Designed miniproteins, single chains, continued (2). Designs and how they scored, part 89

Each design is a single chain, and the fold is of that chain. pLDDT is the mean over its residues in the fold that is shown.

## One batch from the design tools (miniprotein)

Design m7074
Fold by ESMFold2-Fast:
Structure m7074 (fold): chain A 72 residues (1-72)
Amino acid sequence: KRIEELRKEIEELKKAEVTGGENARNIGRMFVLMHELGELILENGLVEKASEEEKGFVELAELDRADAARRA
């Protein structure tokens, strides 16, 4: 369910074209949602069903986890 919600929100943000300041905020939000989507796909073992774009999000989530582990 959350994965479908994230996909929908990302799709809506991609379609939204707004002024510069609001656009920057939307880009930041989209990045957060893409990262969360990647994490959930990894966690639920759905990588094989992921699109090429979503596989990129999964890789970013893996890199973030590796960075956090290195800092710990």
Scores: mean pLDDT 71

Design m7075
Fold by ESMFold2-Fast:
Structure m7075 (fold): chain A 94 residues (1-94)
Amino acid sequence: SREDYVRQMSQMGRQTMNDIRNSTTNDDIITIVTQFMQQVQQIYSQADDDTRRSIIDVFSDTMNRVVQIANDQGFSDAAQYISQMGQQTVRQMS
């Protein structure tokens, strides 16, 4: 259901944010976020049209928070790359 997919994505997003906070390199952050994006795209591909809209919203909010965390920790290169990749992914899903 839509609620199950949104819950799954929220749990994955929370785990991703925690992993980013514990990361010590730009490359680790990029790897963690890339894994999250791949998992989100897989969930998106299995969802119906109404659920897909909710997935895009949750994904966008999560990516904005992840970019902020990366910037706040001084990983500006990772923040720039994941911001650009996140925006591109949203455009491809839209």
Scores: mean pLDDT 86

Design m7076
Fold by ESMFold2-Fast:
Structure m7076 (fold): chain A 96 residues (1-96)
Amino acid sequence: MTVSQRVLQTIMTMTQQGVNGNDILQRVGQIVGVDPGDIVRAMNQYSQTQQYRDDVQYAISQGLSYQQARMVVFAQIAGRLAGEDTPIQVLIDTVR
């Protein structure tokens, strides 16, 4: 399983359990091997791009909810910080 798939499953599970966003970010940081602040900065930068909007809309077109689509894109970005380039389709298929 890729780092991005582990991140995605972790976010989905912790969100379902009602865990707060800061604790989720801390756990994702441990999985990726980076400071949670680096994840927040990367996500904030990417969320302003057309590619982010295209990726979210693509995931929604594949049957994901808006929240699931955002989790998929977040996990892909987190995986990139770990040196991975996991195709978005692999992460969408992990949720479906």
Scores: mean pLDDT 87

Design m7077
Fold by ESMFold2-Fast:
Structure m7077 (fold): chain A 99 residues (1-99)
Amino acid sequence: SAMEEAEREAAAILLIATGVLLRKLGYPEEAAEFFEKAVELSATDRLKGRALNNLGLAYADAGDKEKAKEAYKKAIEAFEKAGDEKGVEEARKNLEKIE
């Protein structure tokens, strides 16, 4: 239902915000867990793209370059489906930096 989707979207946004804070505090593995849950709860391709891009950043900080690359590629696909050109640009830039 629309209400269940809105609740899942709100939960995903809060999980992303918490993950971003954890990553900034130097806890990339814990941040990745929050972003993984955010991906699962994301009702829109735009929010899924944001969660996947942040997941890639957390994996990169943790030293897992292969998981980071896969997450960025999935983020690009999600942002393209959403028509989010800025999201695509940011995720591509992150993918290029991890090489």
Scores: mean pLDDT 90

Design m7078
Fold by ESMFold2-Fast:
Structure m7078 (fold): chain A 75 residues (1-75)
Amino acid sequence: MPTALDERTRARIEEADRAYKEGDTGRAVELYREEAEHYQRLADLAKSVGMEDIAERLQARARELEERARRVEEE
């Protein structure tokens, strides 16, 4: 079941993808990194309460978004 946070993050990632396609690489990098940081904070919180499976999923998502930001920044 998607949460309101998941829906908001998905919309922001879509906005980052749109910015990148329109040539606004700075905005795309900023949005991807903001969402990566958000997922990292959620992963840390999940780990602190013993939700390891959820924490791993959130951490993997954060890494994916950080890699996207790096790719855009390198272009």
Scores: mean pLDDT 78

Design m7079
Fold by ESMFold2-Fast:
Structure m7079 (fold): chain A 63 residues (1-63)
Amino acid sequence: SLEDIIRDIAKEVLKEHPDASLEEIINEVIRRLLERGFSAEEIVKNTPLIIKIVKEVYKEFKG
């Protein structure tokens, strides 16, 4: 699912960049989704979902 893809990317980004801010992680997740072939339109439509999942992963890894 798209949710699982977002979660997996967010976990990998946090592993690579443990000191990155939430905003930096969100931006990197979006960049990697675009590189994987998701369109800019799909990213815009799913931005609330991306933010929600990245926040959840960020809290789990930083807590």
Scores: mean pLDDT 88

Design m7080
Fold by ESMFold2-Fast:
Structure m7080 (fold): chain A 62 residues (1-62)
Amino acid sequence: GGLLRELGYSIATHAASLMELEPERAEEIAKQGIESVRVVEPDEKTAKSLIEYLEEKAKEIQ
């Protein structure tokens, strides 16, 4: 549904912002964000896209 889709995007965006603020914890923040997206995003394609975004963001910060 729309609410769950919006939550997934919000979680991914928030996690990305936190990784920029706390780069030393980027891997932990990405892992937490990924787990949260998997729980709230019902569409597998959207979930995969958001997860890949967070994984790439963590790599860029390292």
Scores: mean pLDDT 77

Design m7081
Fold by ESMFold2-Fast:
Structure m7081 (fold): chain A 60 residues (1-60)
Amino acid sequence: DLERQAERVRENVLKAAAKNPGADPAKAEEGAERAYEAVLRGDLEQADREGTRGVILAAA
């Protein structure tokens, strides 16, 4: 079920960003949503790229 996979990816991105106390929650949320949408399209590589980018930008 792609929707369950997308939800798990979104949660993982937000959890990873939350480990940094200086993380910008809006940037983390944006990255998580982009990763969620990529999973729904079946593009798991794009989902990984967007999630990673979101965590990095939130921490910057």
Scores: mean pLDDT 82

Design m7082
Fold by ESMFold2-Fast:
Structure m7082 (fold): chain A 91 residues (1-91)
Amino acid sequence: MSQAQDLQQQAQRLIDNALSLRNQGRQNSQVSYSQSQSDFNSALGLANSALSFGNQLYSLDPSIGSQIRGQGQQVLSQIQQDIQDVQNQHS
């Protein structure tokens, strides 16, 4: 497997896991604010890792790297919006 293919697969798994944790954080906001915050923080970490892989991919393949960077930025923005929404509900 090429380095670019390996990084792309790793970045996609990170994005998928970040979205899963984002959904978990939203569901947990109804039951446990503390658990919801933990889930969102984990999701942010995974999305930031995906962006790092996207930056590495950009040097190998600008097209694929740009796609992954875009997906990572979108997921980060979505998680940040969910954090604000949950904080406003529980503050």
Scores: mean pLDDT 85

Design m7083
Fold by ESMFold2-Fast:
Structure m7083 (fold): chain A 84 residues (1-84)
Amino acid sequence: NKIEKLKKEVKKLLETLPRDFELDLSDLSTDERDQRIFEIAVAIWSLLLDLEDARPLAERVLRSASDEEIEEALKLLIRVLKRS
């Protein structure tokens, strides 16, 4: 599954980052980005970091997301993490 491969790539990139690395979500907000894909990327990131307080919202967002939206959100995260 392509989504599972992309999730593994995000996890590998996380392993190369400092343990105190914080994703600056303000850097993701541009006029050219789809608000929906951004919201899904934030949800995926929150679940990867095991943020307990964000879990209910993240699960709700991902439940409503299509496989195509999840794929695009994972690609967005990979691009941001590779640049970091």
Scores: mean pLDDT 70

Design m7084
Fold by ESMFold2-Fast:
Structure m7084 (fold): chain A 83 residues (1-83)
Amino acid sequence: SVLDKLRDLAANAASLSEAELRARLDEIIAQLAAVASSLSLEQFQEVMRALQTLLAIVAERYPALAEEFARRLEPVLEKIRAL
């Protein structure tokens, strides 16, 4: 699931290169966009919590990447909130 991928990435984010993080973050955005309409409110809340944790870890080493990812997530999260 996208939640499992988010949690797995958060657990490993501190050891990944910027390029590896970017690739994994791109995959997560694509998967979130694909599952946006099928998430329950509970699942959405868990996704938001996992994303906050992940972004905080990324921001420690790559703050510019974290900001870029947060901006790219906004339209996907807006779509989920609209459901």
Scores: mean pLDDT 80

Design m7085
Fold by ESMFold2-Fast:
Structure m7085 (fold): chain A 98 residues (1-98)
Amino acid sequence: DEEELKKRLEEAKRKAQKRMEEAPYQTVLASLKLAEATKKHAPELITEEELSEGDKLITVEVGGLEIRIEITKDGKVKVTVTDLKHKIVLGETEAELP
């Protein structure tokens, strides 16, 4: 049932967003550690791009998920997790690095 699948995806999105909002700094640190591990063990699954004004984008594709890590020159880190199968953003959070 396509409508039931959409409702379950919306519920999963709300739950993921809430978890990321409750632990933004931990989510950012875990994502950065995942990126470092991916770069070491599966470099084909990670890309790094320079954005405008010295910002950096790291993208990791693992387990059917896309994890985008946007690092600004000012030390802010934004993490976005996307379900690649359904092309839906599951959650997003931001934290500032010291």
Scores: mean pLDDT 78

Design m7086
Fold by ESMFold2-Fast:
Structure m7086 (fold): chain A 84 residues (1-84)
Amino acid sequence: AAARAEFDALVREILRKEAEALKKIHPNDPAYQELAEAFERAARGEITLDEVAELAKKLGQPSLASYYRRLAEERRRFDAQAAA
């Protein structure tokens, strides 16, 4: 329980900081603004990390898509460990 809660807290912090960075660095790029909004929605638990990864891929950011798919897999590993 504690390790899962810490993981979720770290992921929310990463998403929040990434959203802030994209808005600051790319203020006039609609694709990066859409991605920043997705990071904020994921931080609030409104969408999954897999949905963030698919959006990143659609917006031409395959490295970010791979990164968030990996985080989604790590979250599933925590879920599987808690269920066992």
Scores: mean pLDDT 80

Design m7087
Fold by ESMFold2-Fast:
Structure m7087 (fold): chain A 93 residues (1-93)
Amino acid sequence: VENVRKRILEYLKHFNIELTENEESALDELINTYPKSIERILNKSPSPFLFFIQFSRFIEILYGKKKISVETYANLQSIVNRMGVAMGLKTVD
């Protein structure tokens, strides 16, 4: 679990993203609930871009299946949106 969390934080540092307390709490809930799924995503993601794609899809699937709360989903989407902005795929405008 801690190793999975460390790998995700290394990708977020690549995007120059510092997590808020609420975003960190939501991420920790996700890792503690689905550690093997997150490990699989990391192992299939040799680049920060591929991690962004796989992580975003996983969050949408969980929310669509009502496996995470609206609050957790919003905080995880905040992380995803900030990664997208850092890559130039989304704008603040």
Scores: mean pLDDT 79

Design m7088
Fold by ESMFold2-Fast:
Structure m7088 (fold): chain A 72 residues (1-72)
Amino acid sequence: LSEEEKEEIKRLLIEAGVSEEEAEKIAERVSKMTDPTKAGVYVYLELLKLGVPEEKAKEVAERVGKLLQSTL
C-alpha cells in the first residue's frame, strides 16, 4: 500500500470513532497484508473489539477491502 492509501484507511477508521493511535496501528497492519478479504475481516474484528457498532464496522471493513482489491 502507498502512504496515501494508508492515510485513507486511517481516516476511515477515525471517522468510525476509532482513536488516531488505534487507527494508525490497524492501518499499519493492513498495509502488510496481501489478501483484501483477510484485511477486511481483520478490520471488521478490530473495530468490533474497539466498540464500533457492527453495522458501521461492516461498512468500514467493506470500504477498506474494496480499496485493497483495486490495488492488489
Scores: mean pLDDT 79

Design m7089
Fold by ESMFold2-Fast:
Structure m7089 (fold): chain A 74 residues (1-74)
Amino acid sequence: DVKKQVEKQKETLEKVIDHGLADSLAQRGRPAPDPATYAEQRQAYMKKALLGMAYHYKREGKDELAKLFEELAK
């Protein structure tokens, strides 16, 4: 169930990135960015994470998984 695996991993990445960004901003004592800036940063981090997953699976010869993660990163 490659599709379900990709969906679950994407959901996990979204949660990790959302929590990490919120905590990072609070920790550095900077004011929270406006919603547009936050969305842009979140999108950039998501794209990097998804491409990282694609790279990982491609190296393991799991081309189907890699293709699905690459598609999500568009």
Scores: mean pLDDT 75

Design m7090
Fold by ESMFold2-Fast:
Order: structure tokens, then sequence, then C-alpha cells
Structure m7090 (fold): chain A 87 residues (1-87)
């Protein structure tokens, strides 16, 4: 529920406010951009099952492009597990 609640909060914040929070929390700009993209995917997904599928597809695409380090892969896996737990 924490990741889903974070995505909802992110949808209510501006891109500038999200970048400021990232600066204060030590989060990278790339991670903020990923969270924004995940929020957009969630908004455009009619069900949790569809959202899960799209997040899994996004993870595979990012790995294929060489854009996923170990930390980012772990964060995406935690998100996938959280969504699956709600289905």
Amino acid sequence: SEIEEAIKIIEELSEEELKELAKESGTTVEKVELIIKLAEIKKNSPSLEEFLKKVEELKKELIKEGKVDEELEEELDKLIESIRAKI
C-alpha cells in the first residue's frame, strides 16, 4: 500500500515539488522521473492486474536498454510484489 499511496501523493505534487523532495531525501533525478512514469502508467491502467503487467513490461524494457542498476531493479521488484499482494 505504501508505494500505491506514494504514487497517489506524487500525482498531487508538481514536477518541481517532486524534484525538491528528491533533493532533500537524496533520491536521484532518474528515480523521480521513473516514479512520475509509473504514476502515469497507473492512471492509464483500468485494473491492478493491468498495472502489474505494464510495470513488469517496463522493468524488462529498462533492463534491455541497460538503464537498470541493482538498486533500481530491487525497487521495481518491491513495487511488483506490492501490487501482486493487492490482487
Scores: mean pLDDT 70

Design m7091
Fold by ESMFold2-Fast:
Structure m7091 (fold): chain A 60 residues (1-60)
Amino acid sequence: DGKEAARKGAEAAAKAPDAAGARAYGGMQSLESGNPEMARAAVGAPDKEAAVAAARAAAE
């Protein structure tokens, strides 16, 4: 369940129109998956690609 939420968050982050949206979606879903370290990485990501990568890592 949490891993699926993180995967959906990563997909939403990848489809976001900007880095801010990717950070928000990736961070929130990573936190919901029980991975606060990856949530922080997504929120603090320098760009959309890094935010999506952090969210995907939380899903693993």
Scores: mean pLDDT 70

Design m7092
Fold by ESMFold2-Fast:
Structure m7092 (fold): chain A 75 residues (1-75)
Amino acid sequence: SDIEEAARYAREAAELAGSEDGKRSALAAFQTAVETGDGAAAATGAWEAAKLDREHSEEAARYARIAMEKGQAAA
């Protein structure tokens, strides 16, 4: 489903970011998306995670954008 895909991309973005704050933000948004069915929340968390990793930010941002698109489709 689009929500599951958004969650997967958000998780990957958080892992790429490598920041504990970014991971916590992405995981919190992911959990909110799962509980409420709001893929956009997962995408927001992934985007925050991406901003915290300068070296992997381009890759994390790419995953965050995909998560946003999947979240929008799920909404």
Scores: mean pLDDT 59

Design m7093
Fold by ESMFold2-Fast:
Structure m7093 (fold): chain A 83 residues (1-83)
Amino acid sequence: MKIVEKVEEMLKAGVPEEEILKYINDVIRANPDDMETTIDAFAALAVVEEHRYRKLQEKIAELKKENPDLSREEIFEKVKEME
């Protein structure tokens, strides 16, 4: 199954990360004994993690600009609440 390709398409289309993760989990649950599907799903999760990291860095930079007096921990807490 081409889970990685589908996940890349969903990320490009702006589908929320929660929906993408649900899709990956639903595919794994439907195919628990399929090793190829499991490997493809892990590769898809790595793609989501990279995208998450990029978006997280963008949000941190934006919040830091708007709230220059906040600590790094406070910025991370705000980003976590927005997810």
Scores: mean pLDDT 75

Design m7094
Fold by ESMFold2-Fast:
Structure m7094 (fold): chain A 79 residues (1-79)
Amino acid sequence: SMEEQRRIARLIGAGLRLLGYDIDAELEERLGRPVPGVTEEEKEAGREWVELWKKSEPTEENLDKLLEKAEELVKKILE
């Protein structure tokens, strides 16, 4: 859904900005732009997601797997 995509974008954007990674533009284009007002839970999940990304090569295939993980983390937050 649009709401889930926005939450995923917010989570990813928050984590990446906290850790200084330069993939926000690609993620914004694929998932929609991050919005202001990211919560602490989203930031924590974003940090967890980025740690998984750091262990992977930044390829399109690995990005898709990491996006699936971001969706899982967002669903956990929304529960």
Scores: mean pLDDT 59

Design m7095
Fold by ESMFold2-Fast:
Structure m7095 (fold): chain A 80 residues (1-80)
Amino acid sequence: DENFAEGLAALEADLAELERLAREAREAGDEERLEAIRAGLRAALPGLEALLKAVTSPELKARVRALIARIEALIAELEA
C-alpha cells in the first residue's frame, strides 16, 4: 500500500513541522496560536483512530499508533 504509506509519511512530516511551530509559539507566549494548534491536534485524533481500526498491516498500525502517541504527547506538553 504505497499510496497509504506516502499519505502517512506526509502526515508524519506535517506533525514534525507542527511540533516545531508549537514549541516556537510556546516560547513566544503566543497563547492564541497555541490554542489553535491544540484544537487542530485534538480534531485530528478521531480520524487517526479510525485509520488505526481500518488498517490491517502491523507496520502501518504501528506507524498510526506512533503518530497518535506523538499528537497526545504534544497536546499534554502544550497543556502543562
Scores: mean pLDDT 83

Design m7096
Fold by ESMFold2-Fast:
Structure m7096 (fold): chain A 80 residues (1-80)
Amino acid sequence: MDAFIEEVIKKAEEEFGVSFSESAKRMIRHALEVLKLPKETVYEIAKTAAELALKEGRKEVEAGHVAAAIRQILSKYEPE
């Protein structure tokens, strides 16, 4: 994993009291590569995914939470 991505995820884990599954980490990396998202979006994705997991009463962020976070972020860039 890119050291930057790992550091950002660790920061989000500490700030929100959650842990990211290996599938969630893989999905973040894949999305950055495939969707060509800026590296700055890693924190926004991690934060949004953590908030979604916490809203469901979970302390583990799974691939589904990351997918939902990515969808929310992409909707900001869709033309009206």
Scores: mean pLDDT 77

Design m7097
Fold by ESMFold2-Fast:
Structure m7097 (fold): chain A 61 residues (1-61)
Amino acid sequence: SEYDDAVAELQRLLSQLPPDVRRQVIAQLGADIDAAGGDEDRILQVVRQTIQQVRQLLQQQ
């Protein structure tokens, strides 16, 4: 599914970040998912936005 593919890609990208940066990204992701209130479309949007953010962070490493 699109959701499963997005989550797998996010996990792969998160593993490439330094531990301190990874912790900050995961904390923000958790807050954004909580704010989505169980809306699956909003959760998928949050995951996709986090993927783009992590890609940008990795480009700077």
Scores: mean pLDDT 86

Design m7098
Fold by ESMFold2-Fast:
Structure m7098 (fold): chain A 65 residues (1-65)
Amino acid sequence: SMEKQRQETMQEIQLRINEIAEQDVQKGRELSAYFVAVLRQAKQEPERAQELLDEAKAYIDEVEA
């Protein structure tokens, strides 16, 4: 269940980045770079992975397209 929740959060983040990228390619690139950095940190700190992904999702959801 934890692995499924993590995968679902990652998919939701990627979908939102894609949606933003359709309106602003540069903003989409910057958010993609941010997400890659979050994923690398989550791999280094697996105990915090869901927390880091939830924080990233909250940040990206607040970005205006």
Scores: mean pLDDT 85

Design m7099
Fold by ESMFold2-Fast:
Structure m7099 (fold): chain A 77 residues (1-77)
Amino acid sequence: REVLVDFIVEEAKKHGIDISREEAEALLEASGWNPEVLFPFLAEQLLQKERNTDEKASKEEIEKKAKELRERLEKMK
């Protein structure tokens, strides 16, 4: 639980994006704490925070970001 929330926050900071633990937890709750469902939505949120625009937020960028998040989480176990 907390490790997953902290992972999301830490990963966002590494990319120069600051999201709160509450935001990460809300996304986890919405996905039923399932990383496979969560990460596409999280990736979109991270990209929106970084750019604050509609520029270059493609579906492929979001999917790539989500995949990176999943791989990072799996390697931490």
Scores: mean pLDDT 66

Design m7100
Fold by ESMFold2-Fast:
Structure m7100 (fold): chain A 80 residues (1-80)
Amino acid sequence: MEKKIEEELEKIREIVKKLLEKAREEGTPEEEIEKLEKQFEEELEKIREIALTIDPDYPKAFIDGSSTDELEEKLKPLEE
């Protein structure tokens, strides 16, 4: 189930990337942007390690919709 953890981390990275772009447009110096980016990458690595150590199913509890559809496919009436 590492794939689910990676998908969640990718979503977080995209959000962070958008926030950094917005901060840059608001006049935040590139040095601060780079610092924030490094900090977020370190935090994502820690989250990944924790998730992998605790349980491969951990990402199932942290679903934001699109992934939920796949994991909630237990609903038989949805197709039939």
Scores: mean pLDDT 62

Design m7101
Fold by ESMFold2-Fast:
Structure m7101 (fold): chain A 80 residues (1-80)
Amino acid sequence: SEEEKERIIKFLEDEIKSLEEMAKRYAGTNPELAKVYEEAINKLKEILDELKSGKITPEEAVKRISELFKEYYKKLLEAT
Protein backbone atom coordinates (compact mmCIF):
# COMPACT_ATOMS: atom_id res chain seq x y z
CA SER A 1 0.00 0.00 0.00
CA GLU A 2 0.99 3.68 -0.35
CA GLU A 3 0.82 4.07 3.44
CA GLU A 4 3.20 1.11 3.92
CA LYS A 5 5.57 2.58 1.31
CA GLU A 6 5.62 5.99 3.09
CA ARG A 7 6.25 4.28 6.45
CA ILE A 8 9.23 2.33 5.05
CA ILE A 9 10.60 5.50 3.39
CA LYS A 10 10.47 7.34 6.74
CA PHE A 11 12.16 4.40 8.49
CA LEU A 12 14.97 4.36 5.89
CA GLU A 13 15.47 8.16 6.05
CA ASP A 14 15.63 8.08 9.89
CA GLU A 15 17.99 5.06 9.88
CA ILE A 16 20.33 6.65 7.29
CA LYS A 17 20.54 9.82 9.39
CA SER A 18 21.30 7.80 12.55
CA LEU A 19 24.03 5.78 10.81
CA GLU A 20 25.57 8.98 9.32
CA GLU A 21 25.89 10.36 12.87
CA MET A 22 27.55 7.09 14.01
CA ALA A 23 29.98 7.09 11.05
CA LYS A 24 30.97 10.69 11.86
CA ARG A 25 31.39 9.84 15.58
CA TYR A 26 33.76 6.92 14.89
CA ALA A 27 35.68 8.38 11.91
CA GLY A 28 38.64 9.51 14.07
CA THR A 29 38.62 6.82 16.80
CA ASN A 30 37.68 3.65 14.87
CA PRO A 31 37.97 4.09 11.07
CA GLU A 32 37.12 0.41 10.39
CA LEU A 33 33.83 0.77 12.28
CA ALA A 34 33.10 4.10 10.51
CA LYS A 35 33.60 2.32 7.16
CA VAL A 36 31.05 -0.38 8.12
CA TYR A 37 28.47 2.36 8.84
CA GLU A 38 29.29 4.14 5.54
CA GLU A 39 28.81 0.89 3.55
CA ALA A 40 25.45 0.28 5.27
CA ILE A 41 24.38 3.89 4.55
CA ASN A 42 25.15 3.48 0.83
CA LYS A 43 23.10 0.26 0.63
CA LEU A 44 20.16 1.80 2.51
CA LYS A 45 20.24 4.80 0.13
CA GLU A 46 20.05 2.39 -2.84
CA ILE A 47 16.98 0.68 -1.31
CA LEU A 48 15.39 4.09 -0.56
CA ASP A 49 15.92 5.30 -4.15
CA GLU A 50 14.51 2.07 -5.66
CA LEU A 51 11.48 2.18 -3.35
CA LYS A 52 10.79 5.89 -4.08
CA SER A 53 11.07 5.27 -7.85
CA GLY A 54 8.78 2.21 -7.68
CA LYS A 55 11.53 -0.15 -8.92
CA ILE A 56 10.90 -2.42 -5.91
CA THR A 57 7.79 -3.15 -3.84
CA PRO A 58 7.47 -2.34 -0.10
CA GLU A 59 7.69 -6.11 0.58
CA GLU A 60 10.94 -6.37 -1.43
CA ALA A 61 12.33 -3.32 0.41
CA VAL A 62 11.62 -4.94 3.82
CA LYS A 63 13.37 -8.16 2.71
CA ARG A 64 16.45 -6.25 1.48
CA ILE A 65 16.59 -4.17 4.69
CA SER A 66 16.43 -7.35 6.79
CA GLU A 67 19.21 -9.04 4.77
CA LEU A 68 21.38 -5.89 4.91
CA PHE A 69 21.00 -5.58 8.72
CA LYS A 70 21.99 -9.24 9.14
CA GLU A 71 25.15 -8.67 7.02
CA TYR A 72 25.82 -5.30 8.70
CA TYR A 73 25.55 -6.79 12.22
CA LYS A 74 28.15 -9.45 11.33
CA LYS A 75 30.56 -6.82 9.89
CA LEU A 76 29.99 -4.55 12.90
CA LEU A 77 31.03 -7.36 15.29
CA GLU A 78 34.14 -8.07 13.16
CA ALA A 79 35.14 -4.34 13.15
CA THR A 80 34.90 -3.92 16.94
Scores: mean pLDDT 85

Design m7102
Fold by ESMFold2-Fast:
Structure m7102 (fold): chain A 74 residues (1-74)
Amino acid sequence: MEAYAQQLLERFKRNVDEYAADESLSVEQLKIMAEAEMGMVRMSLWTKKVPKELQDKVMKELEAYIEKVIKEKE
């Protein structure tokens, strides 16, 4: 399950980085899109029956990454 969680996390970071690199997207739009993507990751972790502690760890990592990217985009 750790490998699956890592793959989801890397995919999430790639997608959020792509949104952040889009100069036509506002910070508000980036936040909405990133939060929607985070919701999809949560659903994937739940449907694959990933252990709750690992789910919580991944979700905290995603939240921290979104916050970092938003601050860097200003």
Scores: mean pLDDT 81

Design m7103
Fold by ESMFold2-Fast:
Structure m7103 (fold): chain A 64 residues (1-64)
Amino acid sequence: SEIEELLERMDEAIKAGDAIKATGLAMRLMALAEENPDKADEINSRVISAIKEDMKSEGIEPLK
């Protein structure tokens, strides 16, 4: 599906260190989540997971 294709492209961009491309793909996925409420939770979960992986590789961790 288009959503799965965009999620994979975003993950690849994050892995490649292309922050601009990854951000653009994430914004497009967020827009698709607004249009597809039944898929919104899945889309948002996948986007957040990908961003968390990128942030962890950069050494950014929220402290409590």
Scores: mean pLDDT 72

Design m7104
Fold by ESMFold2-Fast:
Structure m7104 (fold): chain A 83 residues (1-83)
Amino acid sequence: LSAEELAELARGALERLPAAEAEALALAKPEDQAAIRAEFEAAERHLREAARAAAAGDVEAALAHWAKAQEHLARAGELLERS
């Protein structure tokens, strides 16, 4: 993956994130919504950092932040599955 490809992937993920979060929260039990929201907030922060690093040509930093964003999205999915 190039820096340009990573920037595009991060931007696309950021564009889709609000709709994915809204859908997850609509399906989740009220007691689980705060934890799911926290995971989406963490993913958003890392996606923004990935996009920023990619724009600067820092592929290693962009990949690291992308990986952390994916970890948080996976945790949100796990929370939703058990909700």
Scores: mean pLDDT 89

Design m7105
Fold by ESMFold2-Fast:
Structure m7105 (fold): chain A 95 residues (1-95)
Amino acid sequence: SADAKAEELLAEIDRERARLEAEGRLTPDLAEQMEAAREVLRAIRDDDLERAREVLREMYERIAKKQNKTLSAEEQEEVERIIERELAELREYLA
């Protein structure tokens, strides 16, 4: 089921995070990306697609800021298209 697959992916993220932390390889950026992935998976499990979109949008905006980039209107529209595609693909995978 979708819930079972989401729980397994959450467990895999937790195991990988623990491994990276134990090896001293868990950077703040990687920790933030892993937490964003966990929040997206939880939101999809809970059928809260708007929350999933918000988490992904915040993640892309944070990446842009760290690269000292300001997204144009066209780039923002492309990010929204990427988010919709990624959510559709993830939901299909979890089904």
Scores: mean pLDDT 83

Design m7106
Fold by ESMFold2-Fast:
Structure m7106 (fold): chain A 71 residues (1-71)
Amino acid sequence: AYAEAKAILDAGIAEKQRLVAEAEKESDAARYTGLVLRGIGIATQALLEALKLVSDPEQQAELRAYAREHG
């Protein structure tokens, strides 16, 4: 369902934001980069899982737009 898809996407975006916040506290460039890339991967995977739950192309477009705007 769309509500479940959006919940998965919201969770992935929140986890990415948490990892980016931790990265901002790092003085080591390699650790910073690793945390940011991990966050991007989690948000991307959440979007892909959310899209699998929705067959309506308009709702898929809404989820993609939401991910771009909030992720």
Scores: mean pLDDT 82

Design m7107
Fold by ESMFold2-Fast:
Structure m7107 (fold): chain A 73 residues (1-73)
Amino acid sequence: SQKEIGEWLRKQLEKKGLTLKQAAEALGISQSTLSSYLSGKTPIPVPMLAQLLDFLEVPKEEREEILEKARKL
C-alpha cells in the first residue's frame, strides 16, 4: 500500500540521519507535500518516488522492487 511504502521511506531517512526538511529540499518540494506522500494521504508519483530513492542511495535491486510495487497501486 502507499502507506507501507511511505513508512519504509521514513525509516530509510531515519537510518541515514536525514530530516523530512532535507529530503523535501533535495526533491524541490515542500515538507508538507513530502509528509503527505509518506503518510499515504496523497499518492506519490512514480517519478518523485524514483528521485527520493536516488537521494536515499537505495541499491538498484531494492529500488526496482519498490517502484514495481508503486506502479501496481
Scores: mean pLDDT 81

Design m7108
Fold by ESMFold2-Fast:
Structure m7108 (fold): chain A 122 residues (1-122)
Amino acid sequence: DLVERLVEKLREELEKMLGRDVSSLSVAELTRLYVLKEFEEMDKDKDGKVSFEELFDYYLEKIDKALPGMFSDEEKRELARAIAENLLRTMDKDKDGVISREEVEAYADRVAAALEAALAAS
């Protein structure tokens, strides 16, 4: 019941964010769409690749928007840098310092599988 209500609220938020009906989508499909939507937002030059600087800037803005006044400028930069470095380490399989759409799709599949496993354990 509680998990079902949380998933329903997440569907509503993603529906607003994505601009399309998501009521028939699984949690795995919702997760994939969310991750890919974030990648599209990070890919400012629309070349299908995300650099460290684009990741850093994206998360710096996201932290400031989500938690205004909670962190100093230095703390925000340190957190954004840590997130960007971790994502590059996790997704950049060819070690070129750039994340491709293919690498993001592979990452989304791994996250979706992890969430499915967690839900099955609940």
Scores: mean pLDDT 72

Design m7109
Fold by ESMFold2-Fast:
Structure m7109 (fold): chain A 83 residues (1-83)
Amino acid sequence: MLVEEVKEELERLVEAVRAGDAEAAAEALVRLAELLREINENHPELIPEVEEAAGPAAREAERELAANPELARRVLEKAQALR
């Protein structure tokens, strides 16, 4: 479940970035950070499964954000405000 949620949030992040929706991308990033914190603190045994299942989506998200640095900056600023 947690592994699937990480993958879904990464896919949501990719779609939001492609749509130019900094708000939706920031919300996905905040949720992703919360899920990764829970896994690292309470379920570290799931880390390899997360890397295998979500790795491709994470690399795609990184590529999309790298292609639009201005959007990436706005996403990070909005993510900080949402916390």
Scores: mean pLDDT 81

